# Designed miniproteins, single chains, continued (4): the designs that were tried, part 55

Each design is a single chain, and the fold is of that chain. pLDDT is the mean over its residues in the fold that is shown.

## One batch from the design tools (miniprotein)

Design m13895
Fold by ESMFold2-Fast:
Structure m13895 (fold): chain A 65 residues (1-65)
Amino acid sequence: SVSKFTAAAIRAIGLEVEGYARVVRISGNHIELAVEPDKEKQEKARKAAEELEKDLGVKVTLHLV
């Protein structure tokens, strides 16, 4: 099975590839994302952060830029 932290990193990178957020840092169980002042991008990033924390037990910090 894929590590929960590896799965979380892949999902965070997916958000960046789709243009919803920028990955600032990934360190073990902590993911930091930067999100632009766009309502749709903020909602997508917020939902993904909630899912990552709930399903994979990682901490997500959203930086509003």
Scores: mean pLDDT 82

Design m13896
Fold by ESMFold2-Fast:
Structure m13896 (fold): chain A 100 residues (1-100)
Amino acid sequence: EEVEKKVEELLEKGEKSTVPDSMSAEGLAMRVLGGVEDVRLLLRQYEKTGDKDDLERAKDILENEIVPLLGPLRKNGYTSAVELAVETARELYETLLKQK
């Protein structure tokens, strides 16, 4: 499936990211959970308005703000936050692929 391939590519990218020294594991989890809620809010807005800018914004948040934190979160045992981010990525890519 195209969606699963996109999710795998993102997870591979996230594994290569470094953690900022100033950020705790709990802070990383809070940042990822906040980003996930932002993506979900943008997806809901898109469902109401059809505005493709909401999808672009959601993709940007996921790929550039959430994914870089997933490797560090996984190493610190925050598997539930990682799983939530992965499910959110699937929802976003399913929506993007339907826009073809």
Scores: mean pLDDT 77

Design m13897
Fold by ESMFold2-Fast:
Structure m13897 (fold): chain A 75 residues (1-75)
Amino acid sequence: SRAELEREADEIADRYAELVRLAEEGLISPEELRQGLEELRRRLERLRERWPDATDVHAFLEQLIDSLEELIARL
């Protein structure tokens, strides 16, 4: 359902925000941050498999993951 899609997308976005906050506060190691990135990638892949037509949601979450990759690349 759309409500399930939105909930799962929100959970991915919330986890992204938490990882960024932890990185800004110096409470997470680069290795832990990379593990968090891999977790988000797997969650996005599962969301794509379950809702293949939700291309707008996929694009939004990809932007968040790309932003996290850029943050990690600067560490």
Scores: mean pLDDT 88

Design m13898
Fold by ESMFold2-Fast:
Structure m13898 (fold): chain A 71 residues (1-71)
Amino acid sequence: MSKEELEGEILLAMIRIIVSLLKLMYEKGKASKEAVEEAERLLEEAEANRDDVAVLREKLERLMALMREAE
């Protein structure tokens, strides 16, 4: 596995974890349904571009912004 492939796998794993956390926050009333729907779209885009580290980083940054806004 190249460093680039490993970085991509780590980024995708982090994206999946953050999406799961946003869903849990929604269940607790601490995140909006819109935030969860946006997070799920970001995950779909990340899965479609799993070999593109730059795209994965962009999606992760957007998810981190959603997490900060979700209380």
Scores: mean pLDDT 82

Design m13899
Fold by ESMFold2-Fast:
Structure m13899 (fold): chain A 78 residues (1-78)
Amino acid sequence: TSIDAAVETLRRAAEESKDPRVREVLTEAARALEQTGSMYVAVTAAQKTLDRLKASEEEREEVGRALQEAILAGVKAS
């Protein structure tokens, strides 16, 4: 399904990240997406986690790229 493709993309990005804080954000986003089926909720969860962690601009950019890839993977699987 489109949701399964997006969840897998986020989990893979988390596993491949060298930054433990980025891994935490992407793991929370993947969990939110898997539980709700809503990309809006997943993006919101990622933003809240980034804010909680006081994430750097570099960390926010890495998370943003992973979220964009997950959205595209979900669209392609539709």
Scores: mean pLDDT 86

Design m13900
Fold by ESMFold2-Fast:
Structure m13900 (fold): chain A 78 residues (1-78)
Amino acid sequence: SALLEEIAENLMRKYGLDEELAREIAERLVERGIDPNKIEDQPEFFRTVAEELEERGLPEKAERAREAAEKAIQLLSL
């Protein structure tokens, strides 16, 4: 899907992930109905990315995603 490709390309660009890993994470996000183009979904999007990266032994990249989730939560609280 166009959304899955968009998410995968974004993850490759922002976190330096290879295509296979980026697609696996993008598939999980789409399966959960998470759409990063919806502002209300952004905290869950970044939290899910962080969890997937942590599970795959990429803690430094997971930390960056956790920080993005925190910022998204703060924006929704304003």
Scores: mean pLDDT 86

Design m13901
Fold by ESMFold2-Fast:
Structure m13901 (fold): chain A 72 residues (1-72)
Amino acid sequence: GAAALAEELRRRRLEAIAGALGLAAKKLYPDAESVEVEPLGDDKVRVTMILDGEELERVYSVEEAEALLASL
C-alpha cells in the first residue's frame, strides 16, 4: 500500500544521506583513523570519527544532514 511505499522511500533517503555524509567526511578528513555514519531511528544519522586518537561523535537530523551536504 501507499504507507509501505512511503516507509521504504523514507528508509532509502536516510541510507542515502548516511552514505553521502560518510563519503564527504572521508574526503574532508582523509587522515582520520575511522569514519562511521549510521542511521539512528527514522530521522537521524550519527557520525563517529577517530582523529588523532580522539573519538568525535555528532548526531544530525535528516534536515541538518541535507543542509550540511548542500553547503559542501
Scores: mean pLDDT 80

Design m13902
Fold by ESMFold2-Fast:
Structure m13902 (fold): chain A 65 residues (1-65)
Amino acid sequence: LNEEAQKAAEKLYKGGKELGAALGAEVGTRFSEREAQEAGKELGLSEEEIQALADAGRKGAEEGA
């Protein structure tokens, strides 16, 4: 991943943890996945990079719940 994608993944992991704690793992992962899609498209990331962002957010939500 490039540096921007790595920073976005870290941000999504942290945001995912907060969403998981507040909303539970299932709902938290859904919101993290949407955030990953929006951030990735805004940054012009590839689909593979966007998937890595989504994976980071999901992992955060799972750990936060």
Scores: mean pLDDT 78

Design m13903
Fold by ESMFold2-Fast:
Structure m13903 (fold): chain A 100 residues (1-100)
Amino acid sequence: MSELEREALLKLAEASMHVIAGAVHVLIAEKYLKKGNKEEAIKHLQEAIKHYEKAVEYAKEALKLAKKSGNEKLVKEAESELKGAEEALEETKKKLEETK
């Protein structure tokens, strides 16, 4: 494994951790919405957005490193993570707007 592949994997891991953290905040927000607590739901949706924004940033870095490494599998994994993070970010932003 090259140094570029190792760096890409580390950025991919950081992106994945932020996707998980964002998803946890979305789930907490949904529980607050079901209880009628919009204020707490909004706070958790805002935290989810921050995590998904960081996930997008790390996934973009991972993709650049993966492409430079020439590892096609790692490029596909980074592209998948980036797409997932961007979709989660967009969906969460819409959910925040609908909740306000």
Scores: mean pLDDT 91

Design m13904
Fold by ESMFold2-Fast:
Structure m13904 (fold): chain A 72 residues (1-72)
Amino acid sequence: MKLSEEEFDREVVEALILIYLGIAKIDKERGNTQAAIDSANKAIELADKAVEEGLLTPEQAERIKADANAII
């Protein structure tokens, strides 16, 4: 059954989203604009999928998308 695995998947997805946002911010600061855009877009895609899978709230996804758009 997916319950215990879904809790682990939530933590993994949250970590991946934060990693992509962090990479986007670092690449933006370093002048790697295309890499920053790519990483920010990956964070947005993961956030939207996580909401559909019930892993994140819509409010968490809105925050992630706002942070991603603020970076790029």
Scores: mean pLDDT 79

Design m13905
Fold by ESMFold2-Fast:
Structure m13905 (fold): chain A 85 residues (1-85)
Amino acid sequence: GPSLQLLREAVRLLEQAGETNLANRVQDLIRRIEAGQVSRLELEITLGLLRIQLAVARLANSDPTLIEGLQKAIDGLDLLISEME
């Protein structure tokens, strides 16, 4: 769905930015989401952590590709959580 497409785009952007560890973590999260292995609480915590990482990246004037990748990951998780009742 659209949320998973945003997360996959985030992985590509993070890989382009050289953030291989973060890209691998998002890719593993996608796999676990598709397997039904992630709680809403874990998604909300992950979203909060990504928002902090984005704020730090913006303050540090980091690579625009990293900033875009973090934003896509946030948008994807936010959309996914909003679809959960």
Scores: mean pLDDT 89

Design m13906
Fold by ESMFold2-Fast:
Structure m13906 (fold): chain A 60 residues (1-60)
Amino acid sequence: SPEEIKELARYSAINAVKAGASEDEVLEKIKQGLKENGYTDEQIEAAVEGAKEGIREAKK
């Protein structure tokens, strides 16, 4: 579901930023990975939103 995709992307982004990845790297990797695996544009948008939330949380 979009909510599940969003949450998975959020947790992945938190972990990546805490490990030293940049915001641009995290967003690019999530978009590329989902696109290559045949996810829909709506699913990719949900993942990007989740990743952005995770990035904000990791920087607090």
Scores: mean pLDDT 82

Design m13907
Fold by ESMFold2-Fast:
Structure m13907 (fold): chain A 102 residues (1-102)
Amino acid sequence: DELKRILEELEKAKPQIEEIKEEAEKELETASEEQKELYERLVELGLRFYELTQQPESAEKEEELRRLSEEGAKLRAELPESLVQAAYLKVAEEILKKLLEE
C-alpha cells in the first residue's frame, strides 16, 4: 500500500522526474569513462543494498550493509553531485520496476 502511494506521487512528479532524467543523461554523455564506471558501480551498489534489506536479519547481513554503505560513501566523494543524484534516481526506478513486476 505504501508502494502504491509512492507510485502515485511519482506519477504526479513525472514532469520533474523526466527533466532530471534528461539532465542526468546529458551529463552522463559528457562524463569521462572513469566517471561512467563509478556511476554504474554506484547504481549496482544501491540495487544490491536494497536486495540485501529484503533478506532476513542476520549478523552477516548487517556487516555487508555496513560495507556497502562505506563503499557508497567513497563513490559519492569521487562523483559530481548531479551524477550521484542521477544514480539514486536510477536505483529508485529499477526498484519500482521490479516491485511492479513482482
Scores: mean pLDDT 75

Design m13908
Fold by ESMFold2-Fast:
Order: C-alpha cells, then structure tokens, then sequence
Structure m13908 (fold): chain A 90 residues (1-90)
C-alpha cells in the first residue's frame, strides 16, 4: 500500500518532468544551464522508476507495462535534451 503511494508520487514527478522538458524545448531562449538542470532531474526520476519496475512486475504486471512505456517516453525526452544541449554548445 505505501509502495503504491510512493510509486504514484514518482509517476506524478515523471509527468511533471515531461511537461517541463517540453516547455524548455519549445522556448528558443532556454539556456544550456536550464536544460542541463532538467536533464539531471529527468535522469533521477528515470532511475527511481527503473528501481520500482522489478517489484511492479511481480505485484501488478499491468501497471509495470505502463511504467515501461513511461520509462521509454522519459528516455526519449532525455535524448532530445542531450541533442539540444549539444546544438547550443556549438
């Protein structure tokens, strides 16, 4: 029960990070420092979600499937942030 509440908190943070990253990527005036900050936080959220995945696969495979999809989305956003940081450092 408490594990589900902790997972829900991580999932909410993940959604918040997705929105933040999209807003940063849609703003041409976003600094490299702001993007690097978002990248570091997104990587932290990804690591927390990956840490919960083995327990979810044993407890609730349906939720585990949705978490895998969210992990893939977060990995995609992390890659896009890395590409934009690289472009701005030129």
Amino acid sequence: MDDILKFVAIQIRGVGMEVEIELLLNNEKTSVEEMEGALKEAQSVLEEMQGYLPYLEKTDPEVAKRVKEQIERMQELIERLKEEIEKKKK
Scores: mean pLDDT 80

Design m13909
Fold by ESMFold2-Fast:
Structure m13909 (fold): chain A 90 residues (1-90)
Amino acid sequence: LALTYTLYAEYLLAQGLSYARDGDFEKAKEYFKKAIEYAQKAIELSTDPVIRDRAERVLALAQEGLKAIEEGKTPDEIEKRVAEVRKRLA
């Protein structure tokens, strides 16, 4: 279950980023909120540190994407902010 929720959260994050890139901020927010929800569920269920780390990474990236949209950032700025968080987590 934890792995399944992590994979689904990763899929939802990818969709959110795709919609944000296209300027569809309403759909991007919807997908980022869903990615946050399923990442949190994966963290709660995870006993494997590797799966938990992956879920925590999705959570951080989706939260940053959502925050950037709420702050009125452009698609390029949203992508840059999410990429910066991704680098910090690597």
Scores: mean pLDDT 88

Design m13910
Fold by ESMFold2-Fast:
Structure m13910 (fold): chain A 72 residues (1-72)
Amino acid sequence: MELTPLEKAVLALIYTRGKLSVEEIAKALGISRSTAERILDRLVEKGLVEKEVDAQGRTLYRLTEKGKAYFE
């Protein structure tokens, strides 16, 4: 599976910290919200990450079983 260094960094961050918002990922990696969103969209398309909506209507991202298998 072909992953860019930044895609790998996003996956590792979610794996280590659990469910994260776009804003949390962008801040942790020092990238723009737009860049984080584009990477997350690509990871969702690859089936490695899924999005869910919390009680406040915020979108959170988590690893799929396929995404977890990348590290396990």
Scores: mean pLDDT 81

Design m13911
Fold by ESMFold2-Fast:
Structure m13911 (fold): chain A 104 residues (1-104)
Amino acid sequence: SLAEKAAELLRKAIEAYKQGNVDEARKYFREAAELFRKLAEESTDPRVQRAALLLAGVFEAGAEGKASIEDMELAYQAARHLAEGKVDEAIRLATEALEKIESR
């Protein structure tokens, strides 16, 4: 699924950041954001649309270097929950990550 592909890109982004490969990490964040925007466009479930748009916002901030490693790990957990159909939990974690980014 698109959510599973995006979660895998986030795992790669986190690993790249931990290795100091910031440009590669930002590229994976950008690709993940595009997949979540596509998921929002293709989904007929308003909750899935909301989760996907929140995650796209977090990953776009990550691509701009505005996300900490902790924000990235929250976004990864949210993406995993969305891939598993746990939409409300995905919304909760994605909202927390985005609020932390916006409060900086």
Scores: mean pLDDT 84

Design m13912
Fold by ESMFold2-Fast:
Structure m13912 (fold): chain A 77 residues (1-77)
Amino acid sequence: SSDTPEARIRDIAALLGLTDAELQVLLTDPQAGLALVRRRRAEYERLLEDPDTYSAALVFLTALRHLERLLRELLAA
């Protein structure tokens, strides 16, 4: 675990395979970052319909929930 919200966002972005451009959006525009999280959640929820991707989808959805929480913390600060 990382001690700063920014470091945790970087760790989650790496886990989810986000691009450098997407990572910069998360770090510089948390509001746009929440829209990215919403789009990725819809994509990963679709993966729950496939038994071959079900377990990976649960991991990714959990990571997105943590990312959403961190982005909301940045907006509240």
Scores: mean pLDDT 84

Design m13913
Fold by ESMFold2-Fast:
Structure m13913 (fold): chain A 86 residues (1-86)
Amino acid sequence: SEIEAIGQQLLELAVEAGRLLYSLGEEAIRLFEQHYPSESPASPVEAARAAGAALRKVGEALNNPELVELGERLEALAAELEAALA
């Protein structure tokens, strides 16, 4: 199903983003925490959107195009998930 396919892509991107943040070190992780909201997201869509936005901002701050791309892809998948749930 479309929702299952989007869910799998979200998990794959989350793992990829985590690995990249870890490889870039403590500063990248700290910046991600700074840009990710402290309150729990209201939904999986909002969680994915917030994570994508945070990754993009970290990528911009560190001049890392791979993080910017991952953030944009995660934001796009959040929009696809939102549309699939409507």
Scores: mean pLDDT 82

Design m13914
Fold by ESMFold2-Fast:
Structure m13914 (fold): chain A 64 residues (1-64)
Amino acid sequence: SLDDISSFLSEKLKAPKGRVRTLLRSLGIFDESAIPLVALLLGRELSEEELKELQEELRKLIEE
């Protein structure tokens, strides 16, 4: 759900849940492909390894 995705990214990217939720809604993306865009918009720089790990974790969360 949008709430689960927002909570996950809020914790991992250290950003307020409401801000993450607003970004997800404005992008219209609710899967792991949103991570690089949300990180960029939050001013967070992620390594390729960190990005891959977060995308895998979020994908598993969505499948539950």
Scores: mean pLDDT 81

Design m13915
Fold by ESMFold2-Fast:
Structure m13915 (fold): chain A 92 residues (1-92)
Amino acid sequence: SEREELLRRVREERERVLANTEPELREETEEYIRYVEKAIRGENPLENLKKAAEIILKAQEKRNPDAPEEEKERARALIEPIAEEAAEWLKK
């Protein structure tokens, strides 16, 4: 199953991502991964993908508080279309 393969890849990547994540961002990174896994399992995919994206944006703000507003606005604008596309893929 494609869903089972995606979950396996997320689990494999989880170890690498966490190993390369700064200690201050590990909690947010783990939460992000949980929301992605829920979406892949078919639990409210759109909502969970949006939550995952919000966590990443907040983590980036912690790392770069002086980041330009344009960068944040661009990232926010991509949340819904990407989450919608991913959610449609997951229901097939």
Scores: mean pLDDT 73

Design m13916
Fold by ESMFold2-Fast:
Structure m13916 (fold): chain A 93 residues (1-93)
Amino acid sequence: MKAKITVTVKAPISKNDDLAATVANILDAVLEVDPEAEIETEAEVDKEEGLVTYKVTIYTEEEKADEVLEALKKVAENADKSVEVEIEVEEVE
């Protein structure tokens, strides 16, 4: 069985470098725990609000899901204060 983990990363356009660094740290953390993880990314830029949103969808082995989550929480805790990180978990077949 696989776990589906969705990480939503949001920051002002002026903080895009900090957002990009956070996304890179998320990808590195996931692949260190599960190098076979499937990762999809989507980016949305709201120029009127001056906001960038990255959605990272991760499919990992169920047995590795807890370790991936712990790594992701650590990345979120160390992110720049202007970067919001939300983590959602769903079990999939």
Scores: mean pLDDT 82

Design m13917
Fold by ESMFold2-Fast:
Structure m13917 (fold): chain A 97 residues (1-97)
Amino acid sequence: SRRLVLEAVSRITMLVMAAAVYKVTGDEKGAAEYAKKAAEEAIRAAEELLKAGAISEEQAEKVKEAAEKAREKAEAGDVEGALEAIGEAIDTLASAL
């Protein structure tokens, strides 16, 4: 369902925007926390969208791989790298629209 994909992208994007706001205001801990939350939401979305038949197994694997990379980067304090990897996950989800 296109609607389910759009809802997932919206939720992930809101968390990315929160991380970006924390980063530009100098709250690196807050930025890393919300980047990690965005990654975890992308993993959850991939699993639910696959179960719903809204994305392919290949698309779900690509989203999960990018999101897991983002989570690892966020945990290491690499917020920029985490947001870039989350962007890859969003691009993969958008390809299902």
Scores: mean pLDDT 89

Design m13918
Fold by ESMFold2-Fast:
Structure m13918 (fold): chain A 67 residues (1-67)
Amino acid sequence: LIEEVKEKLREVAEEGRAAGLSATEIQGRLYEVVREAVAANPDLSREEIFEMARYADELYDEHAAEQ
């Protein structure tokens, strides 16, 4: 699950950059992916949720640094 979510996060970040979306718009989409994963998987631990959120933040930071 976590690896599947990370792959989707990477895909969303790449699509956002290719489409010329702002860093804020990409951040919003990345967090939406994490929220959807949490809502669909209520058995996720706090640590697993933090892992996904941290990865989303890493992808956002990489994009923000390019601007």
Scores: mean pLDDT 74

Design m13919
Fold by ESMFold2-Fast:
Structure m13919 (fold): chain A 71 residues (1-71)
Amino acid sequence: MSLEERILKYMASLGLGAELTASALAKALGVSQSAVSKALRSLEKKGLVERDEYTNRYRITEKGLEYVKSL
């Protein structure tokens, strides 16, 4: 399973409306913040997560939830 898939599954387990920093995700998944930040940028470009520009917190999109259901 890729780091992108692990991030999406973790965020999906918390439900819609959960807002997470790259640092919080790195700590939860036991990986580097740099690796998580790269994966989050990729997921954001795919429309599977969204970033709040003011808080730098990420949330899963409905498209991201549908993607997780396909895994």
Scores: mean pLDDT 83

Design m13920
Fold by ESMFold2-Fast:
Structure m13920 (fold): chain A 73 residues (1-73)
Amino acid sequence: MEETLALLRKLVETYEEMAKRDPRLEEIAELLKEVLEAVEAGDMEKAEEYARKAQKLAEEHRETLLALMAELK
Protein backbone atom coordinates (compact mmCIF):
# COMPACT_ATOMS: atom_id res chain seq x y z
CA MET A 1 0.00 0.00 0.00
CA GLU A 2 2.59 2.60 1.07
CA GLU A 3 4.79 1.78 -1.94
CA THR A 4 1.77 2.10 -4.25
CA LEU A 5 0.87 5.46 -2.69
CA ALA A 6 4.44 6.68 -3.23
CA LEU A 7 4.23 5.70 -6.92
CA LEU A 8 0.86 7.47 -7.28
CA ARG A 9 2.30 10.64 -5.70
CA LYS A 10 5.21 10.48 -8.16
CA LEU A 11 2.79 10.11 -11.10
CA VAL A 12 0.78 13.12 -9.91
CA GLU A 13 3.99 15.20 -9.66
CA THR A 14 5.08 14.09 -13.13
CA TYR A 15 1.75 14.92 -14.78
CA GLU A 16 1.58 18.27 -12.96
CA GLU A 17 4.98 19.16 -14.43
CA MET A 18 3.83 18.08 -17.90
CA ALA A 19 0.62 20.10 -17.50
CA LYS A 20 2.71 23.25 -16.95
CA ARG A 21 3.94 22.82 -20.55
CA ASP A 22 0.66 21.56 -22.05
CA PRO A 23 -2.67 22.52 -20.43
CA ARG A 24 -4.41 19.56 -22.13
CA LEU A 25 -2.72 17.34 -19.52
CA GLU A 26 -4.24 19.27 -16.57
CA GLU A 27 -7.31 17.00 -16.66
CA ILE A 28 -5.13 13.88 -16.42
CA ALA A 29 -3.19 15.40 -13.50
CA GLU A 30 -6.49 16.24 -11.78
CA LEU A 31 -7.81 12.69 -12.26
CA LEU A 32 -4.59 11.23 -10.84
CA LYS A 33 -4.95 13.49 -7.78
CA GLU A 34 -8.50 12.12 -7.35
CA VAL A 35 -7.13 8.56 -7.52
CA LEU A 36 -4.54 9.38 -4.84
CA GLU A 37 -7.16 10.99 -2.57
CA ALA A 38 -9.57 8.06 -3.02
CA VAL A 39 -6.85 5.50 -2.22
CA GLU A 40 -5.83 7.47 0.89
CA ALA A 41 -9.51 7.57 1.96
CA GLY A 42 -9.87 3.80 1.33
CA ASP A 43 -12.47 4.32 -1.41
CA MET A 44 -11.18 1.80 -3.93
CA GLU A 45 -14.28 2.05 -6.16
CA LYS A 46 -13.66 5.78 -6.67
CA ALA A 47 -9.95 5.15 -7.17
CA GLU A 48 -10.69 2.63 -9.96
CA GLU A 49 -13.20 5.00 -11.59
CA TYR A 50 -10.78 7.93 -11.73
CA ALA A 51 -7.86 5.68 -12.75
CA ARG A 52 -9.89 4.40 -15.71
CA LYS A 53 -10.71 7.95 -16.78
CA ALA A 54 -7.06 8.99 -16.49
CA GLN A 55 -5.94 5.97 -18.53
CA LYS A 56 -8.46 6.75 -21.29
CA LEU A 57 -7.27 10.37 -21.54
CA ALA A 58 -3.62 9.25 -21.51
CA GLU A 59 -4.35 6.91 -24.44
CA GLU A 60 -6.07 9.75 -26.36
CA HIS A 61 -3.06 12.04 -25.79
CA ARG A 62 -0.39 9.33 -26.17
CA GLU A 63 1.80 11.21 -28.70
CA THR A 64 1.75 14.41 -26.62
CA LEU A 65 2.58 12.44 -23.46
CA LEU A 66 5.54 10.70 -25.12
CA ALA A 67 6.97 14.02 -26.34
CA LEU A 68 6.61 15.67 -22.92
CA MET A 69 8.05 12.64 -21.11
CA ALA A 70 11.14 12.91 -23.33
CA GLU A 71 11.55 16.56 -22.26
CA LEU A 72 11.20 15.74 -18.54
CA LYS A 73 13.42 12.64 -18.53
Scores: mean pLDDT 74

Design m13921
Fold by ESMFold2-Fast:
Formats: structure tokens, C-alpha cells, sequence
Structure m13921 (fold): chain A 73 residues (1-73)
């Protein structure tokens, strides 16, 4: 499920994850490393850093999360 995928990602990256529209927001102490990891996994995704937050913009949040969950399997 979406909730389970988010919880697993929070554990893997040691972050909090929030969804705002078409954006996934990762909040943690090491934003630069999180951004690098996400860009490595999804080279075509738009990843930006705002302070202690990493913002990933995607066309379809559900599809993006399905891909992430598959990679964690």
C-alpha cells in the first residue's frame, strides 16, 4: 500500500516523507545524500533541495511509489 511504501522509505532513508500534490517531500539531516540517492535511482526525476528538505516532483505519485517499492523488494 501507499502507507506501507512510505513507511519503508522513511526507514531506508531515515527521513520523514510527506505528499503535497505532485510532490514528495523528504525531511532529514542529510538532504544532500538523500537527493543523490534519489537522483541515482530516478535519474529523470526532478529533485531539489530546500534546506533540510528534498523535493521530488513527479507526474504520478502512485506510479513513482510503486517503482520505489519494487526497488526495495
Amino acid sequence: SLEEALKRLEEVFNVKIEIEGNKLIFTGKDAESIAKALKALFPDAKVTIEGNKVIVEVEDIEEFLKRLEALLS
Scores: mean pLDDT 77

Design m13922
Fold by ESMFold2-Fast:
Structure m13922 (fold): chain A 71 residues (1-71)
Amino acid sequence: VELRVLEEVPGERLVAELTAAGRSFTLELVKEGDKWRLTVRDEEGRVVAEAEFPSAEEALAAVLEAVRESL
């Protein structure tokens, strides 16, 4: 598993590419007030996971779980 940051606005937004088992997923984290909105997309741009979390740490844990469920 490899994570590459594609775009970052500190404290507001993070877009990264997650590569696992030869497939790529796009991860987008956007801060909205005191919450972080998570969106995970597959190679075709399909949303495979989307949720809001009170912290970036919880959002990151959800990313790992979403990728695990996809493969």
Scores: mean pLDDT 75

Design m13923
Fold by ESMFold2-Fast:
Structure m13923 (fold): chain A 89 residues (1-89)
Amino acid sequence: MTEEEKKLIEKAIKMLASNPKVKLKLEGNKLIVEHEDDPEAIEAVNKAVGLLRLVPSAEVKEEGNKVTVTFADDQEVLDFVKEALKKYS
């Protein structure tokens, strides 16, 4: 994983975790983002999704108020995501 990818992931997770109406759950290699129908929560999710779509090791799927980010099944990527969640959640 590149330093640029790490910066994008960390910035996205920080943005999502900073909003109390956004809930984050890591299930294996999938980060599940659930948000309320709140303008600030929607804006935070949209900005974070934009950043995560620039990460080659991440696939983003939006389903209404739920976003699923599937990371490459790579221990370095998963450990980084887990530590970023721990740091900002």
Scores: mean pLDDT 84

Design m13924
Fold by ESMFold2-Fast:
Structure m13924 (fold): chain A 94 residues (1-94)
Amino acid sequence: MEAEKKLDEAYQQVKSAADEALREGARLPEIRKEVAETVGKALSEVDQARKRYKADKENREEVAKEAIQTAQSALDKLNGVLERARRAVEEAEA
């Protein structure tokens, strides 16, 4: 219950960051592929972790903890590529 709520909240944060990164990345062809690949991997990893949590009833707390860590790692990667995309857009528009 509590762990599922935390995982859902982490998933929403990842999805929000992914949407923002994709919007910025779409502005430049040279970074669009890198942003799309990073977003795709991050969302896939979090979706797989969330699915594992729902399937594994015996190790639920441990799997939830791992899934939350996966979401945090995904957020770090998405924030990194978002910052890179923003810098590239600023330089291209200068």
Scores: mean pLDDT 79

Design m13925
Fold by ESMFold2-Fast:
Structure m13925 (fold): chain A 76 residues (1-76)
Amino acid sequence: RLSPEEIRAIFRAAGLSDEEVESYVALIESLLASVPDPAELIAILEEIAAHEAAKGTPAHLRMAEALRRIVERIRA
């Protein structure tokens, strides 16, 4: 199970601000609570990651990589 501390560590490692990190922790925790099917949760997170990657800036690419890392942790 993903802890809030693991989520914070992943997004902090991506170079996000503390405010951005807490926003994404809240988002991922909300999705974990509201989407009980792991396959559906993974699909949602992969779609968000693809949307971020499509923006093409270094910050958005780092966000996409952090989201993919969350996906791999959910699969484990």
Scores: mean pLDDT 81

Design m13926
Fold by ESMFold2-Fast:
Structure m13926 (fold): chain A 102 residues (1-102)
Amino acid sequence: EEEKKAETAEALGRIFEKENPDLAARAYYIAGLHYLKAGNYDKAAESFEKAGDLFEKTGNYRQAAEAYELAANAYRLSGDVEKATQMEKKAEEMKKKYEEAL
C-alpha cells in the first residue's frame, strides 16, 4: 500500500517537473514519505533529494532544507554515508538562505 502511494506520487512528480516544479517538488516529498514508511530507504532518499533540488530551484529554501535533511536520514539508513553528508551540507546551505531572508 505505502509503496503504491509512493509510486503514484513519484509519477506525479515526473509529470509536473517541467511545467510546475513546485508541485513536482511536493509530489516527490510525498513519495519520499511513503517510501520511508515502506522501508524502501534508497527510493525515499532519491525522492527527498529530488524534492530538495526542486524546492531550491523555486526559492523555497525552508522546504528544501527539510527535504535535504530527510534525504540525509534516508541515505544513512540505506548505508550511503557520502550522500548523507552531502545532503546535510545542502540542508545547512538552505537554512542559511531562509534565515537571511528573515
Scores: mean pLDDT 87

Design m13927
Fold by ESMFold2-Fast:
Structure m13927 (fold): chain A 73 residues (1-73)
Amino acid sequence: MESILEKSKKLGKEIAEKLIEVERENWRELLRRALEKGPEAARKTAELLKRAASEEEREEIDRILEELLEEEK
């Protein structure tokens, strides 16, 4: 016997955790696609993403950019 509201809260937490993972993957994919146009395009895309991001998110975006730049040597 569980209320629908309690189940909805539990599902919301699981969805939120998956959305955070998808968000990181989306940033990586966007930066990777920008990198296909060159390192300058990737850096410009990272700057645009950082304008809408929190301080913690900006650090994550920079980290992903650096990882992708090393991959494309």
Scores: mean pLDDT 71

Design m13928
Fold by ESMFold2-Fast:
Structure m13928 (fold): chain A 82 residues (1-82)
Amino acid sequence: MVDELREQIRQVVVQYTAESIRYTGDLIDLEREKEKLREQGASEEKIQQVDDEIKRLEEQRDALEKKYQEQIAALKEQLAKA
C-alpha cells in the first residue's frame, strides 16, 4: 500500500514534468512567431491573435500546475495516513 502510493506520486511527477516541458516549448514557439510577425510588419490584429494563443496556453499551464499540486497534496495525505 505505501509502495503503491509512492509509485503513484512518482508517476504524477513524471507526467507533470513531461507536460510542463511541452507547454514551455509551445510558448517559446509562439513567442518566436510573434517576433517574426513584428519584423514582417504584420497587422496589429495578427499579432493580437498570437497573443491570445499565448494567453490560452499560459492559462492551461497554470491549470496543469494547480492540478499537479492538488494531486501531490492528496497523495501525500494518503501516505501520511497509511
Scores: mean pLDDT 84

Design m13929
Fold by ESMFold2-Fast:
Structure m13929 (fold): chain A 67 residues (1-67)
Amino acid sequence: MAAEVAEQLRKMREFLEELIKQGKYELAVRAADEVLEWASTQPRSPEVEEEVRRLEELKERAEELLE
């Protein structure tokens, strides 16, 4: 169900935010890539699209902190 996918993405996003807070930017980027790849195989829904967008923004922030 799309709602379960959105919930899973939200939990993964929270985990990635903690990695960034700990300065683990490289791990956060790698984990975000894996989650986004998985999400791309899931059915599209507004909730899933919103969580994917937030994950993409979080990955971008982690990449900026690496450089």
Scores: mean pLDDT 81

